Designed miniproteins, single chains, continued (4). Designs and how they scored, part 35

Each design is a single chain, and the fold is of that chain. pLDDT is the mean over its residues in the fold that is shown.

## One batch from the design tools (miniprotein)

Design m13183
Fold by ESMFold2-Fast:
Structure m13183 (fold): chain A 58 residues (1-58)
Amino acid sequence: MLEPVKNYQKRFDLEADGILGRKTKEALAKLYNLDPNDYEKLENTVQQLLEDNGYPVP
């Protein structure tokens, strides 16, 4: 399950540590036009990407 997050981080030139940290969530928020401080929407978006596609496909 860490590999999808690492692949996402590599695509956005972030450190590929497999952790859903602030920088990774901010990059997701910009990609999907979400508020980076709305952690509930960010976590739901990440959860759906991992469940439906197995890989974050920005």
Scores: mean pLDDT 63

Design m13184
Fold by ESMFold2-Fast:
Structure m13184 (fold): chain A 80 residues (1-80)
Amino acid sequence: DEVFAKGLERFAEVARKIPDPEVATRVAILMANALLAAEDGDFETARKYADEAVSLIPDPELAEEARKVFDEYVEEIKKA
């Protein structure tokens, strides 16, 4: 719960920097699905959702930040 909540919060920070609210919402849904798949141990599905979310972010620096948030979350899950 703590790891998931922290991941969601970091991801929400990334999403709020996306100027298009429809894109921000779609990225939020995809990343939430990625985090849930990672929690379930399905890292292949998690990466697929995360890659799709990152591909929707038009700012390359923000896209890299989103990828980093996901990668850090996966590392935390693997350590638990």
Scores: mean pLDDT 81

Design m13185
Fold by ESMFold2-Fast:
Structure m13185 (fold): chain A 83 residues (1-83)
Amino acid sequence: APPDVTISLNIDNFDRNNIINMANYLGLSRDQQNRVISYMDNNTVDNRVNAIQIFAGSMQPLTPQDRDYIRQRVNQAINNIQS
């Protein structure tokens, strides 16, 4: 089963363990994981947006339903950060 993507994409709960679990679920490359971790080490709003965009671009090998759900949550999180 996928991890709780709502928790993982919540800006208040954007912790290292939730990000690693999401990255593993989405099959992020080592380079993409390293970029996300570097954004966390300097945890600004802009860096959170950049990390979330990497997750949005890496939604495979998910079902279409899971992919749509994650995409909606990522877009909502980005909008909440930018507003």
Scores: mean pLDDT 58

Design m13186
Fold by ESMFold2-Fast:
Structure m13186 (fold): chain A 58 residues (1-58)
Amino acid sequence: SPLIQRLEEDRRRVEAELARLQASPDTSVDAKFKRLLLEIVAGSTDLVIERMKEREAK
């Protein structure tokens, strides 16, 4: 579905940003908080994609 494709594209973008932040030596609270928020967004997006795939399979 077009929505699943868009979510997968956005998920890849978030993953690339997380990889960039993990490579950064920045240990500030702000950097740690940003990583945590992106991890939550990634996990939530993965859950939504899987739920949509389940609905399309049934």
Scores: mean pLDDT 81

Design m13187
Fold by ESMFold2-Fast:
Structure m13187 (fold): chain A 90 residues (1-90)
Amino acid sequence: GETEETIKAAEEAANKVLEANGSKLSVDEGHQLSLGFVQGLNEASKAKTGEEAKKAAVEGVRKGAATLTGAAREVGLEAARAVEEAGEKV
């Protein structure tokens, strides 16, 4: 359904940004972003609509980014924007 399509689009969008920017992240920074993203996807899986799933995924990535500073935070915010844009297209 739309919720599953939104979750898949969010996962693909975030992974592309993280793969492109992996050299800008330490292992610990990558773990913090991944933790926020996983928490966001877990909340998205409980959503009843694609819009709710999109918002949950975006919020999870942004919360992960908020634990970071500098270039790592910017990578997290770029991932959040990519997730939001991908969700809008579903």
Scores: mean pLDDT 80

Design m13188
Fold by ESMFold2-Fast:
Structure m13188 (fold): chain A 86 residues (1-86)
Amino acid sequence: MVEITEEELKEFEEEAKKAYEEVEKKIKENPGISFSSDDPKVLKALTYVKIEEMKELKLSKIEIAKAYVATEQKINGDETEVEVKV
C-alpha cells in the first residue's frame, strides 16, 4: 500500500510540468530529436499531459495519485502491484 499526501502530489505535478517544459524546449530547439521511451523526463512529461487531462475531466485525486505511482514504477522498472491512497 502506497499512501500519497497532497503535498507529494503537488511536488510530483511540479516535477512533471518541468519535465514537460524541458522536453518541449528540446524539441523546439532540435526538430526531429528522438527520445527513449524509458527516459525519466519523457515519462514524467507524458504523465503531466495525462494529469492535465484528468483535471479537465474532474477526476478524483486518487486517479492522479495512481498516475504518479505508475510513473515512478516505470522509471524504477518496478512491476509490483500496489494499492494507492490519498
Scores: mean pLDDT 74

Design m13189
Fold by ESMFold2-Fast:
Structure m13189 (fold): chain A 103 residues (1-103)
Amino acid sequence: DIEERAKKLIEQGDQAVEQAERAIREAREAMREGDKEKVAKLIEELRQLADQLHNLALELGKVRGEADKVNPSLAKELGRKLSQLQEAMEQANRAAREGEEFL
């Protein structure tokens, strides 16, 4: 069921975005406080989260393509979620680069 697959991916995507936003905030706080050990660990976490977001975006893109033929409204919702995942991935990678430059 396309709708069930879409719902599961949206839920997984929302969780991954929340985790990325948290890690980005923690990384920037650690950089502000000069905690190099914590920054190094958060860079690794941010890179892993960016990879997870990338994989979710690929899966969601496939389901969106399938949905476009049978449920255009769902395809539109999935398109918005795909954009959110891509933005979160870019922000996570940016925070990781900021951390690498800080170290």
Scores: mean pLDDT 89

Design m13190
Fold by ESMFold2-Fast:
Structure m13190 (fold): chain A 71 residues (1-71)
Amino acid sequence: GAEIGRKLTEGGVEAIEKGAVAVATKGGGDASLVSQAGKALIAGDYETGGELLVKAGGEEAARYALEAAGV
């Protein structure tokens, strides 16, 4: 919801991207999908952003990235 947008606006985008890329890459995920997910989350498309994060590194990577953003 609004909390994710606020965190992304406060520079959380870079934190989410870096954290998610690190987790997804170690898990065998695609770092480019994590970057695309970050852009979707900035745009307020949380459904697409979440879907791309799961696709990149699985649900655990997505949860870790969102937790790092403070959600």
Scores: mean pLDDT 60

Design m13191
Fold by ESMFold2-Fast:
Structure m13191 (fold): chain A 115 residues (1-115)
Amino acid sequence: KPTVKQKIEKKMEDYKNKIKSIIDSLNLSPQQQEIKNNFINYINNAIKYTKKFIDTGDSRYGDQARQYIDKAVDYMSQLLKTVPQEKKDQISKAASDLSFLIMSAIFLEETDKKN
């Protein structure tokens, strides 16, 4: 069976794919596509650095993951101003679930370092 760390990594990718699928169901303008691309890019980097933190225990990667989440939230807020309420709620929930999972993974790794 997968380790707890492998399950967390898989679940982060699953939430990212869910967010992307919801947004891809929208008929977006070129300006909205640019905001979406930045949002997804920052999510990709947050996941990448969370995985590096899990693999290495290097707190600098955890700090980078947090910074990329903050950037993703800024672009998400811009996108959500322009989408229907139902899609706004779906995207916000999936993004919140992903953010909590990343923060929980960082906390778990920090706890392992302290014993």
Scores: mean pLDDT 83

Design m13192
Fold by ESMFold2-Fast:
Structure m13192 (fold): chain A 63 residues (1-63)
Amino acid sequence: SPEVERLQARIDAVAAEIDRLTRELLALVADPTASPEEIERVARRLVALSEERLRLEDELARL
């Protein structure tokens, strides 16, 4: 169904962004010149995206 396809596309996009930010966070943590504020910002974004993914997966499961 088009609704399932749209939700799956959104889940895939969020998963790709999580993967990208996870790599960014690992690079920042390994960089002694990185600011704590930058690390915190990326970590907070990862939490928000993880919550978004769970919401989308819950929505898909209810279809």
Scores: mean pLDDT 90

Design m13193
Fold by ESMFold2-Fast:
Structure m13193 (fold): chain A 83 residues (1-83)
Amino acid sequence: SVEEEIAEIEKKLVDIVFNSQTLEELYKKTVEFLKEMGLSSKEAEELARRIVDALRKGPAETLREIQRISRKIVEKKLEKELG
């Protein structure tokens, strides 16, 4: 389901955030993961920067950004597959 796919992406992004030792590692792993999810290099880099920026604002902002990105990825993928 859409909600299960969103939850899986959220879980993977949260895992990257908690298990990365540096902001550089977090950024690189996020870009790599988003590209594996079918995003362009430009889109992956823009969204990874948003997560890094959210981390500077705090954990609540970071979680909201992860949730927003995860939903957007799954919805965009399904719209393309159903069209």
Scores: mean pLDDT 83

Design m13194
Fold by ESMFold2-Fast:
Structure m13194 (fold): chain A 109 residues (1-109)
Amino acid sequence: LRATTAASASGAAGGSATVAVTVTGLPEGSVGVLVVAVARGADGSGAGVGAGGVVGAGAEAVVDVVVTGLGAAGTYTVVADAVAFYLDESGRLRGRGATGTPGTLTVTA
């Protein structure tokens, strides 16, 4: 499983931004993918958080994560984690995780 965060995203201060996360190498029998994204300043302060998901994904899924609560204007790092869910041979729900490559979020005034 691999997750790739979009290299850049943008939004207005106090608003939201949409961050696309591409998840590849999904397990056979995948029933869905969940992604959580967090925007952080260089000082480690939080600048926004969002979650998104998709069901019935094939070998690849693109999840648009809406990051809300955007802070002051500036440049932030976006880190995303993805979990692909699948049913095992016993019908039990299982998860496989991947951490995305960090992207950049630009917040405008």
Scores: mean pLDDT 78

Design m13195
Fold by ESMFold2-Fast:
Structure m13195 (fold): chain A 103 residues (1-103)
Amino acid sequence: MEEEKKRKELEKIALRFIQTASDILDEAVKRGELTPEQADALLAELAREVYRIMKEVYEGKITVEEARDRLLALVDSLGVSPETKARLKAAIDEAVEEIEKVL
């Protein structure tokens, strides 16, 4: 019962992060930094890794700190500007703070 509630809260945090990342990437498209197709591909990759990492955190396989490190490394590997990377990293830090409040 309580574990199911934690899972749902973690899923909501993941969904909010993906929506924020989508908005950040849409602004990069508007600035001519990315094509819409590139933004869609990056968002899909980011969403896939975020859900994988969240599952591992929920299952106790990795720490929240390890999850943060993996997400930051993923952002650093993206072919986007330093400004877009900084915005994505800020969104990761916000999501990590919310996860720590749930766990």
Scores: mean pLDDT 83

Design m13196
Fold by ESMFold2-Fast:
Structure m13196 (fold): chain A 68 residues (1-68)
Amino acid sequence: MKITDEELRRLVREYAEKKGLDPELVERQFDLTLKYIEKTYGKDSPAYEFYRQLLVRELERRLAGEEL
């Protein structure tokens, strides 16, 4: 399911705060990762959306206390 960039950034910040990490640094690293995927596959590619959805699901699970 598609999620907005703003919503995804919110989840990243919540995860960083929960783990005691610098939210700004984690957001920047995450943005660089997404830009790398966008440059490699294209922003509207199925691969780009697949990786975004995978990251959202992982962040949601970890925020709910379901860690691997």
Scores: mean pLDDT 71

Design m13197
Fold by ESMFold2-Fast:
Structure m13197 (fold): chain A 87 residues (1-87)
Amino acid sequence: SNLEKAIELLEQLKERVRAARSMEEIREVMEETKKAFEELLDEEDAKKFIESLDRLERQIESMSVEEARIYAEAELTSIIEELKKKL
């Protein structure tokens, strides 16, 4: 299903966040995550999770790369857990 594909892709994106060495790499992962939501989730879930990521992107602008990694990983983990409840 698209939901299972979304969860698998998000877990891969979460690992890329963990490995990110720059704010640019973190932003790249966030953009790919939003694209995945648009392609794989229904409109209501995509909108909700994209809004959460937009809020996260604003929060991490003033953070160090290390802090931004922690916050981005936590947000992706939260979204993955929410999506798994729908399986």
Scores: mean pLDDT 87

Design m13198
Fold by ESMFold2-Fast:
Structure m13198 (fold): chain A 69 residues (1-69)
Amino acid sequence: MDELLERIREEVTRALEAAGFAREDFEVSVSYRNGAIVVKVTFRRPLSEEERARAERAALEAVIRALSA
């Protein structure tokens, strides 16, 4: 389980960097609670609506990729 959570964290981090976000501007936490994987992305700066949509899409695609591996 820990290896899967770490893989999701790494994939989400890489996807956000590829989408144009600086690693210092965000933090990714992944946890397993009550049978569900919870992915939380916290940004250290405000995001525009376009940046929010881009980050959400990148993170979702990365989670799907990690779970399908």
Scores: mean pLDDT 81

Design m13199
Fold by ESMFold2-Fast:
Structure m13199 (fold): chain A 67 residues (1-67)
Amino acid sequence: SESEEAARIAREAAARLTGGGRTLALSVAQGAMDGASKETARRGLLQAAASLTGEAREILEEAAARL
């Protein structure tokens, strides 16, 4: 399902992140499992990326691009 794919992509991003970035990615994954659309998940990842810098931002932007 779209929810399972979005949650998987967000969890894969979270595995590459630490601290606040990981928490934000896991929050997006949980939202997807709770029924949020792929579009909502993509927006969530992009908003999280905008609040971070460097490699953490790139990881979240790459994850959003996969949705």
Scores: mean pLDDT 87

Design m13200
Fold by ESMFold2-Fast:
Structure m13200 (fold): chain A 87 residues (1-87)
Amino acid sequence: MESLKKSQEALRRVREAATAAGVELSGGSLRMLGGNYADAEDLLGPEAAKEVLDAGIAAAKAATGSVTHKGMVGSSAAAKKLAELLK
């Protein structure tokens, strides 16, 4: 099973990326993006995980509306990027 340490590390990386991009995300959205990051890292490695995270953060930054809506848009974009990288 996935280790708690790995989940916490993914969450930290998502938070750092969101802060660097100036994007406000809810705790739920941070966890969703962290999950996408962790999955990408496990399946494709850290460079692919960064691409998935960057796609999610960029989509969230471009979105308008509530913090929850921005997080949902970001999570959707991250999931789409992961699917594209998996072929």
Scores: mean pLDDT 78

Design m13201
Fold by ESMFold2-Fast:
Structure m13201 (fold): chain A 92 residues (1-92)
Amino acid sequence: SKEELEKELIEASVELAKLLAERQGQELSEEQLEELKKVVREEASQMTEEQLELALETTKEIIELIREGAPLSEIEEVWREGTKRLEELLKK
């Protein structure tokens, strides 16, 4: 359902942000995490199920690449392609 996808996207986005910060030897503050959750929730509420599925799939793929120790260049490529595909769906 759309509500389940929204929740999963928020959770995955928080996990991704924490992993990226940890990889750089940094920790996100509670304030930064709450701001991220708010932004993702607001964006997700305006997305279709198709857009949410694409965003979630892309986010999960990036999380897996980070966990496997993939180079930042590969992570950036997946993010760039995912963002482009999402933007194309938003124009319809």
Scores: mean pLDDT 80

Design m13202
Fold by ESMFold2-Fast:
Structure m13202 (fold): chain A 62 residues (1-62)
Amino acid sequence: SREERELARRYTAESLRAAGRVFDALVRGELTPAQARAEADRRAALVRQQYERARRELLAAR
């Protein structure tokens, strides 16, 4: 649906912002490449969890 597509777009944008913050920390030397990968994976998982929760709530309302 349009609502599902909009929700996916919103959480894709949030995922990209989270990745950008981790990349900035890597560039500043605050994280090693391995730590940056682990942190990016953790943040991506949190955004995905939020998306799946919001999606389930949207589908349950039908």
Scores: mean pLDDT 85

Design m13203
Fold by ESMFold2-Fast:
Structure m13203 (fold): chain A 56 residues (1-56)
Amino acid sequence: MTPAEAIEEINRLVDEDPGDREVADRQRELARTHLTHQVDAGREAAREIAAEIAAA
């Protein structure tokens, strides 16, 4: 069992659970924090991708 597989399993369980609305909101907040951490590293590629997504 790999760490990556465990994360994928959790995502699947959340998608099946009827209480996923609150969990989905929490996942969004975590994803935003993760993206901000990458941008904070000063990566030009990450900043360009983020701008492209915002423009879409």
Scores: mean pLDDT 60

Design m13204
Fold by ESMFold2-Fast:
Structure m13204 (fold): chain A 95 residues (1-95)
Amino acid sequence: SELRELLEALRKRYNVPEDAREKVPQEIRDEFLAKFKEAKSVEDLLKILNENPEMTPEEKIGLLDYLVEAAERGEITPEQKEMLLKLLEILVPDK
């Protein structure tokens, strides 16, 4: 999965552990997925991701991992997958 490859590159760049997703409370993960599904553009996704200035890179990557997992489970639309792909490409500096 291209989404998984980009997420893995982002995780390694920020030295984030593989269990970062599990460290984010389920309620926060579910709320983030709901906000993601309401987003109309990549700019909206960037605003949602940066909404809490105290959120660490580990927490942000954990939330993005949850979105990638939701995509892998078929829980998001093809249009939402495309927005997530574009977001991850913006966040990976070496692309």
Scores: mean pLDDT 79

Design m13205
Fold by ESMFold2-Fast:
Structure m13205 (fold): chain A 58 residues (1-58)
Amino acid sequence: SAREAAIAALKAFVERALQIADEELEQAKKNPSDAKLAEEGYKRLREGLAKRLAEAEA
């Protein structure tokens, strides 16, 4: 169904976005002044993506 295809596409997008975010966070951690802001940003991103995926599956 279109709904199942859309959920599968969202999951693929989330997996790719988290992979990129993890790589960027590792680079940001090399600079202590950037680490805290990067960690807060990535936490917010992960929470937003998780909520959006849960809402789409509901």
Scores: mean pLDDT 78

Design m13206
Fold by ESMFold2-Fast:
Structure m13206 (fold): chain A 79 residues (1-79)
Amino acid sequence: DEEREKLIQEIEKRRDEAVARYERLAAEAARISPELAEEVRRQRFLKEAQYALARAGLDQERRDEVIARIQQELAKLEE
């Protein structure tokens, strides 16, 4: 319970930090290139979705499977 609560807080914190960074980057990118701004917004959406899935997994009996899947998808994105 305590560990689950900490994981939820960590996911929320990282999500908020990532979203804020991507939103600032998208605004700057829009001043330079519309295509770059669209790509940054797409990456923001994908990142936000990954955090949403991680949080959902913590409340389900299949949380370990969901977390493993998210980690695999994140590894592909960083490739």
Scores: mean pLDDT 73

Design m13207
Fold by ESMFold2-Fast:
Structure m13207 (fold): chain A 73 residues (1-73)
Amino acid sequence: MKEEAIKILREDKEGLEELAKKGELDPELAERLIAVAEEGIKRLEEAKNEKEFEEAVKETLERLAKINEEYAA
């Protein structure tokens, strides 16, 4: 599951970079979302056990949600 979660975040990051390159996503929003995804990937890779991994996933998703809420307002 750790490898699958990292793969999903990497694919999401690549998608965000592609949308930003095409001008379909706000550059500032894209930069912030990509930064959180990169930090999330690093934290997942550094997780020593299942609990740390689950906490890293939760925090990454919460940070992504918060950024999206800021840009929706």
Scores: mean pLDDT 79

Design m13208
Fold by ESMFold2-Fast:
Structure m13208 (fold): chain A 65 residues (1-65)
Amino acid sequence: SAEARAAALEAARALVEALVEQILKYHPNGTGTITVEGDVVTGVVVDGDKTFTLVLDADLLLEAL
């Protein structure tokens, strides 16, 4: 349903935001960016020459909610 997909997207965003925040605790000079494209949430943390990329597909979370 549309409401279930919306809930999954919100959960995906919250999870990626939490993971980005956790990475930034160990990379305090890093920069975090979160983007949403369709049902995919992408978090990127850049700290100098180190890059961490997190990708979460909200459609894959529908059964986990």
Scores: mean pLDDT 82

Design m13209
Fold by ESMFold2-Fast:
Formats: sequence, C-alpha cells, structure tokens
Structure m13209 (fold): chain A 88 residues (1-88)
Amino acid sequence: SRVEEVRKELEKQKKEAEELIEKKKEDKELMAQWAADAQAWLARLPESKAKFEAQLAANPDAGEEDKEIFRLTLEAQEEIAKKILEAA
C-alpha cells in the first residue's frame, strides 16, 4: 500500500538522519545551524499541523490514507528534529 511504502521510506530516512547526526556531531558550526533550523521548525509545528489538518478536513477528496501519511511524515520529521537538538 501507499502507506506501507511511505512508512518504509520514513524509517530509512530516520536511520540515515541518525547516522548523519552521529557522523557530524563534532562539527559544532554545522550542528548549531541544524539545531537552530530544527528548533524553528518545531516552534512552527503546532500551527503547521493544525493548518494542514484543517485543509485535509475541508478537502472532500482526501481520504484516511492521506491523513495517515501526513501524520507519519510529521512524526518522522519531529523525531529527526529532536535528535538534532539532543546531539547539539
């Protein structure tokens, strides 16, 4: 299914992100830039999520699969952002 394909891709992206963070954790300038970007993204997340959920609810063509894909994608991005902040 499309959901299962997205789930596998997101797991791959999370693993690759964790490996990259570990590899780059000693690059203080890069880590500081990533941490700033991650913090800004997390600060906007509640508004971005609410806006997108409202758009999905208003769209008669959006199904359960589209909602699940959106939730999985945001959860993966949030996990990566938090990992960056933990490493910085």
Scores: mean pLDDT 84

Design m13210
Fold by ESMFold2-Fast:
Structure m13210 (fold): chain A 67 residues (1-67)
Amino acid sequence: SAAAARYQELYRRAISAETAAEINRVGAEFSRSLPHLKEHAELSERSYEESRALADRLRAEADALAS
């Protein structure tokens, strides 16, 4: 069904966004440990926040289709 296809698409994209968030979270932690990489840490933190928000939105949309 169209609803099932949409659910699978949203869920797949949510997983990708979650992976991106985790990569940026680890990157921010690593960069914060090095004084000369403070700017890189801030960029990774922003990317984490954006990817986390996207993942949460996509999961909410998928869950709404399942209910």
Scores: mean pLDDT 85

Design m13211
Fold by ESMFold2-Fast:
Structure m13211 (fold): chain A 74 residues (1-74)
Amino acid sequence: SFEEEMALLVDILAAELRELKEKENLSAEQLREVGERMLERIVAQLSEVYSEEQVAAARERLTAALEETIRELS
């Protein structure tokens, strides 16, 4: 389902950013750049399967997850 896929994608995005911080010690700015590129790739893939409204909701949810993860790692 859309909700199950979104929960998984949020967890994957957060885990990847934490991994990059731990292993590469990336700055908040570098984590944002990587996270935004990952988010855009995810949104592009979702747009092939889901409605425009679902894709917009996914973008908002992934953006919130990205911002929260960067805040936690700063």
Scores: mean pLDDT 87

Design m13212
Fold by ESMFold2-Fast:
Structure m13212 (fold): chain A 52 residues (1-52)
Amino acid sequence: SEIKKVEEQGNEDKERVLRFAEKRGWSEEQRQQALDQLNRDKDAKIKEIKAA
């Protein structure tokens, strides 16, 4: 389903962000901000799919 694909992509994006943040020495605040943005983007996309 489209929702499952969005959720799976969101999980992959989070893992990528965490690996990149560790490799690049991001602050805890920068890491959390990036994760929060990914969650917002995922939630917005899921709402769009459900509303369609």
Scores: mean pLDDT 82

Design m13213
Fold by ESMFold2-Fast:
Structure m13213 (fold): chain A 68 residues (1-68)
Amino acid sequence: MSDETKQAVVKIANNPEGREYFQKAVEAALRGDDRTAREYLEKAGKISGVSEEVTRAIFDALVRSARG
């Protein structure tokens, strides 16, 4: 995961609303619900001021991590 992607995750985690959406995205990804995970992550990124490109990179890393 790139340094920019790591910094974006920290930025989301420091925003209470972004953190809530991010947790929902993680729960959906662990469930194998990649579509719902992407929707929540897009919301987390938007509310936290993270670009769509970086949000997509976070989604790809999250799905890969959830699968092992």
Scores: mean pLDDT 80

Design m13214
Fold by ESMFold2-Fast:
Structure m13214 (fold): chain A 95 residues (1-95)
Amino acid sequence: SKIEEFKKQIEEAEKEIEEMRKKGAPEAEILLMEGMLKLQVGAAYLVLEEDEEKAEKAFEEGLALILEATGDQAVVDALKAQIEAFKKKLEAAKA
């Protein structure tokens, strides 16, 4: 199952992030990786589970972490625009 494969990849990525944290990697790098991972989880909820509420929560959490990591609102705004474009393409594909 693509869902099972995806869940395994997410667990592996989460373990790698925790190991980086334990080894004293910069907080900004950890937050950026966690934020990007949450955006991927959100996209997977839309594509694989069609769970819009879980997707929205994951996107919100991911964008908040990326803002904390980068301090760059323009990066966050660009990612928000990409997420909205992705949602529109998925809605069009379901028609």
Scores: mean pLDDT 83

Design m13215
Fold by ESMFold2-Fast:
Structure m13215 (fold): chain A 68 residues (1-68)
Amino acid sequence: PERGPDVEEQSGAVKGGRLAFEAGGDPEAIRAAALAGRNGDWKLAEEIAEAAKNKDKKKLKELIEKVK
């Protein structure tokens, strides 16, 4: 029987979200980074966290749109 997301996907979401949270990201940035991490896109998750740390709203909006 198929269950929900595997442990690797869940771990990715937690790590991605934590990166953005520790960078002081907005809830939307945290969600986007968690989604990127869940999808295995660590480059995108790190870019979201970096943009959040730098308070670059324009870059954050662009990166969040790439996840959606």
Scores: mean pLDDT 74

Design m13216
Fold by ESMFold2-Fast:
Structure m13216 (fold): chain A 75 residues (1-75)
Amino acid sequence: SPESRRLVIELEATLGMTRIHAHVLLKAGEIDEAKKHVQESKEKIKKFIEENKDLIPQEVVDRVLKEIDELEKQI
């Protein structure tokens, strides 16, 4: 639905911001802070997904959680 598409875009934007902040911390040499930030952002993303569970497709949920997990592993 159009509403689902909007929520997916909002979720992708949030994930993108998390990547940008992690990248800034990594460039500053703050690796442990970057790891912590990604982990905390993952929990916030999980809550957002759970609050909109009936509007966000499960495929999107799985993909977003996989992408943030991969970001965490890269650090």
Scores: mean pLDDT 86

Design m13217
Fold by ESMFold2-Fast:
Structure m13217 (fold): chain A 98 residues (1-98)
Amino acid sequence: DPEEERLNRLKVILALVDPNRTYTDEELRNLSKEEQIKLLVEALKKALENKDIGLVRSVLVELLELRGASEEELQQLRSMSDEEIIEKAKEFIEEVEK
């Protein structure tokens, strides 16, 4: 089930950022697109703070997919260097916080 797989990915990302906070499937399904973006941006900030580049990349993929990025754009993001992914993450945070 693609939706169940997506919800499980979101739970893993959020748990890695804040292990004291758990989300149910219903909580995640009831979040608006804007609320999901806000949570993922907070996860992205924490991943950058922790220098967890793998988590930064994973969160950026979920954020761009949620914003309707093409499969080609998602593949490019997965292929970015660690330095490029950090820069992309910082740019994304600045864009969303305007």
Scores: mean pLDDT 78

Design m13218
Fold by ESMFold2-Fast:
Structure m13218 (fold): chain A 68 residues (1-68)
Amino acid sequence: MAEFSPELQEEIERMFEELKKTVPEEVAELAAMPMALLERNGGSEEDKEAVLKWAEELVEKKKEKAAK
């Protein structure tokens, strides 16, 4: 897996827990790492929204392919 510090892994886990309160778990799993990185590096709200939208689109696309 990616070469993350234990501190970054903890941030990713925290972000995953926060995200799954507002989005499906599948979206949270995809978005947690890039969201945690954006938070650590002072990313904008637009950047965070773009990551969430990207993850939501990927999850929906995979569900559509699996279902039909």
Scores: mean pLDDT 76

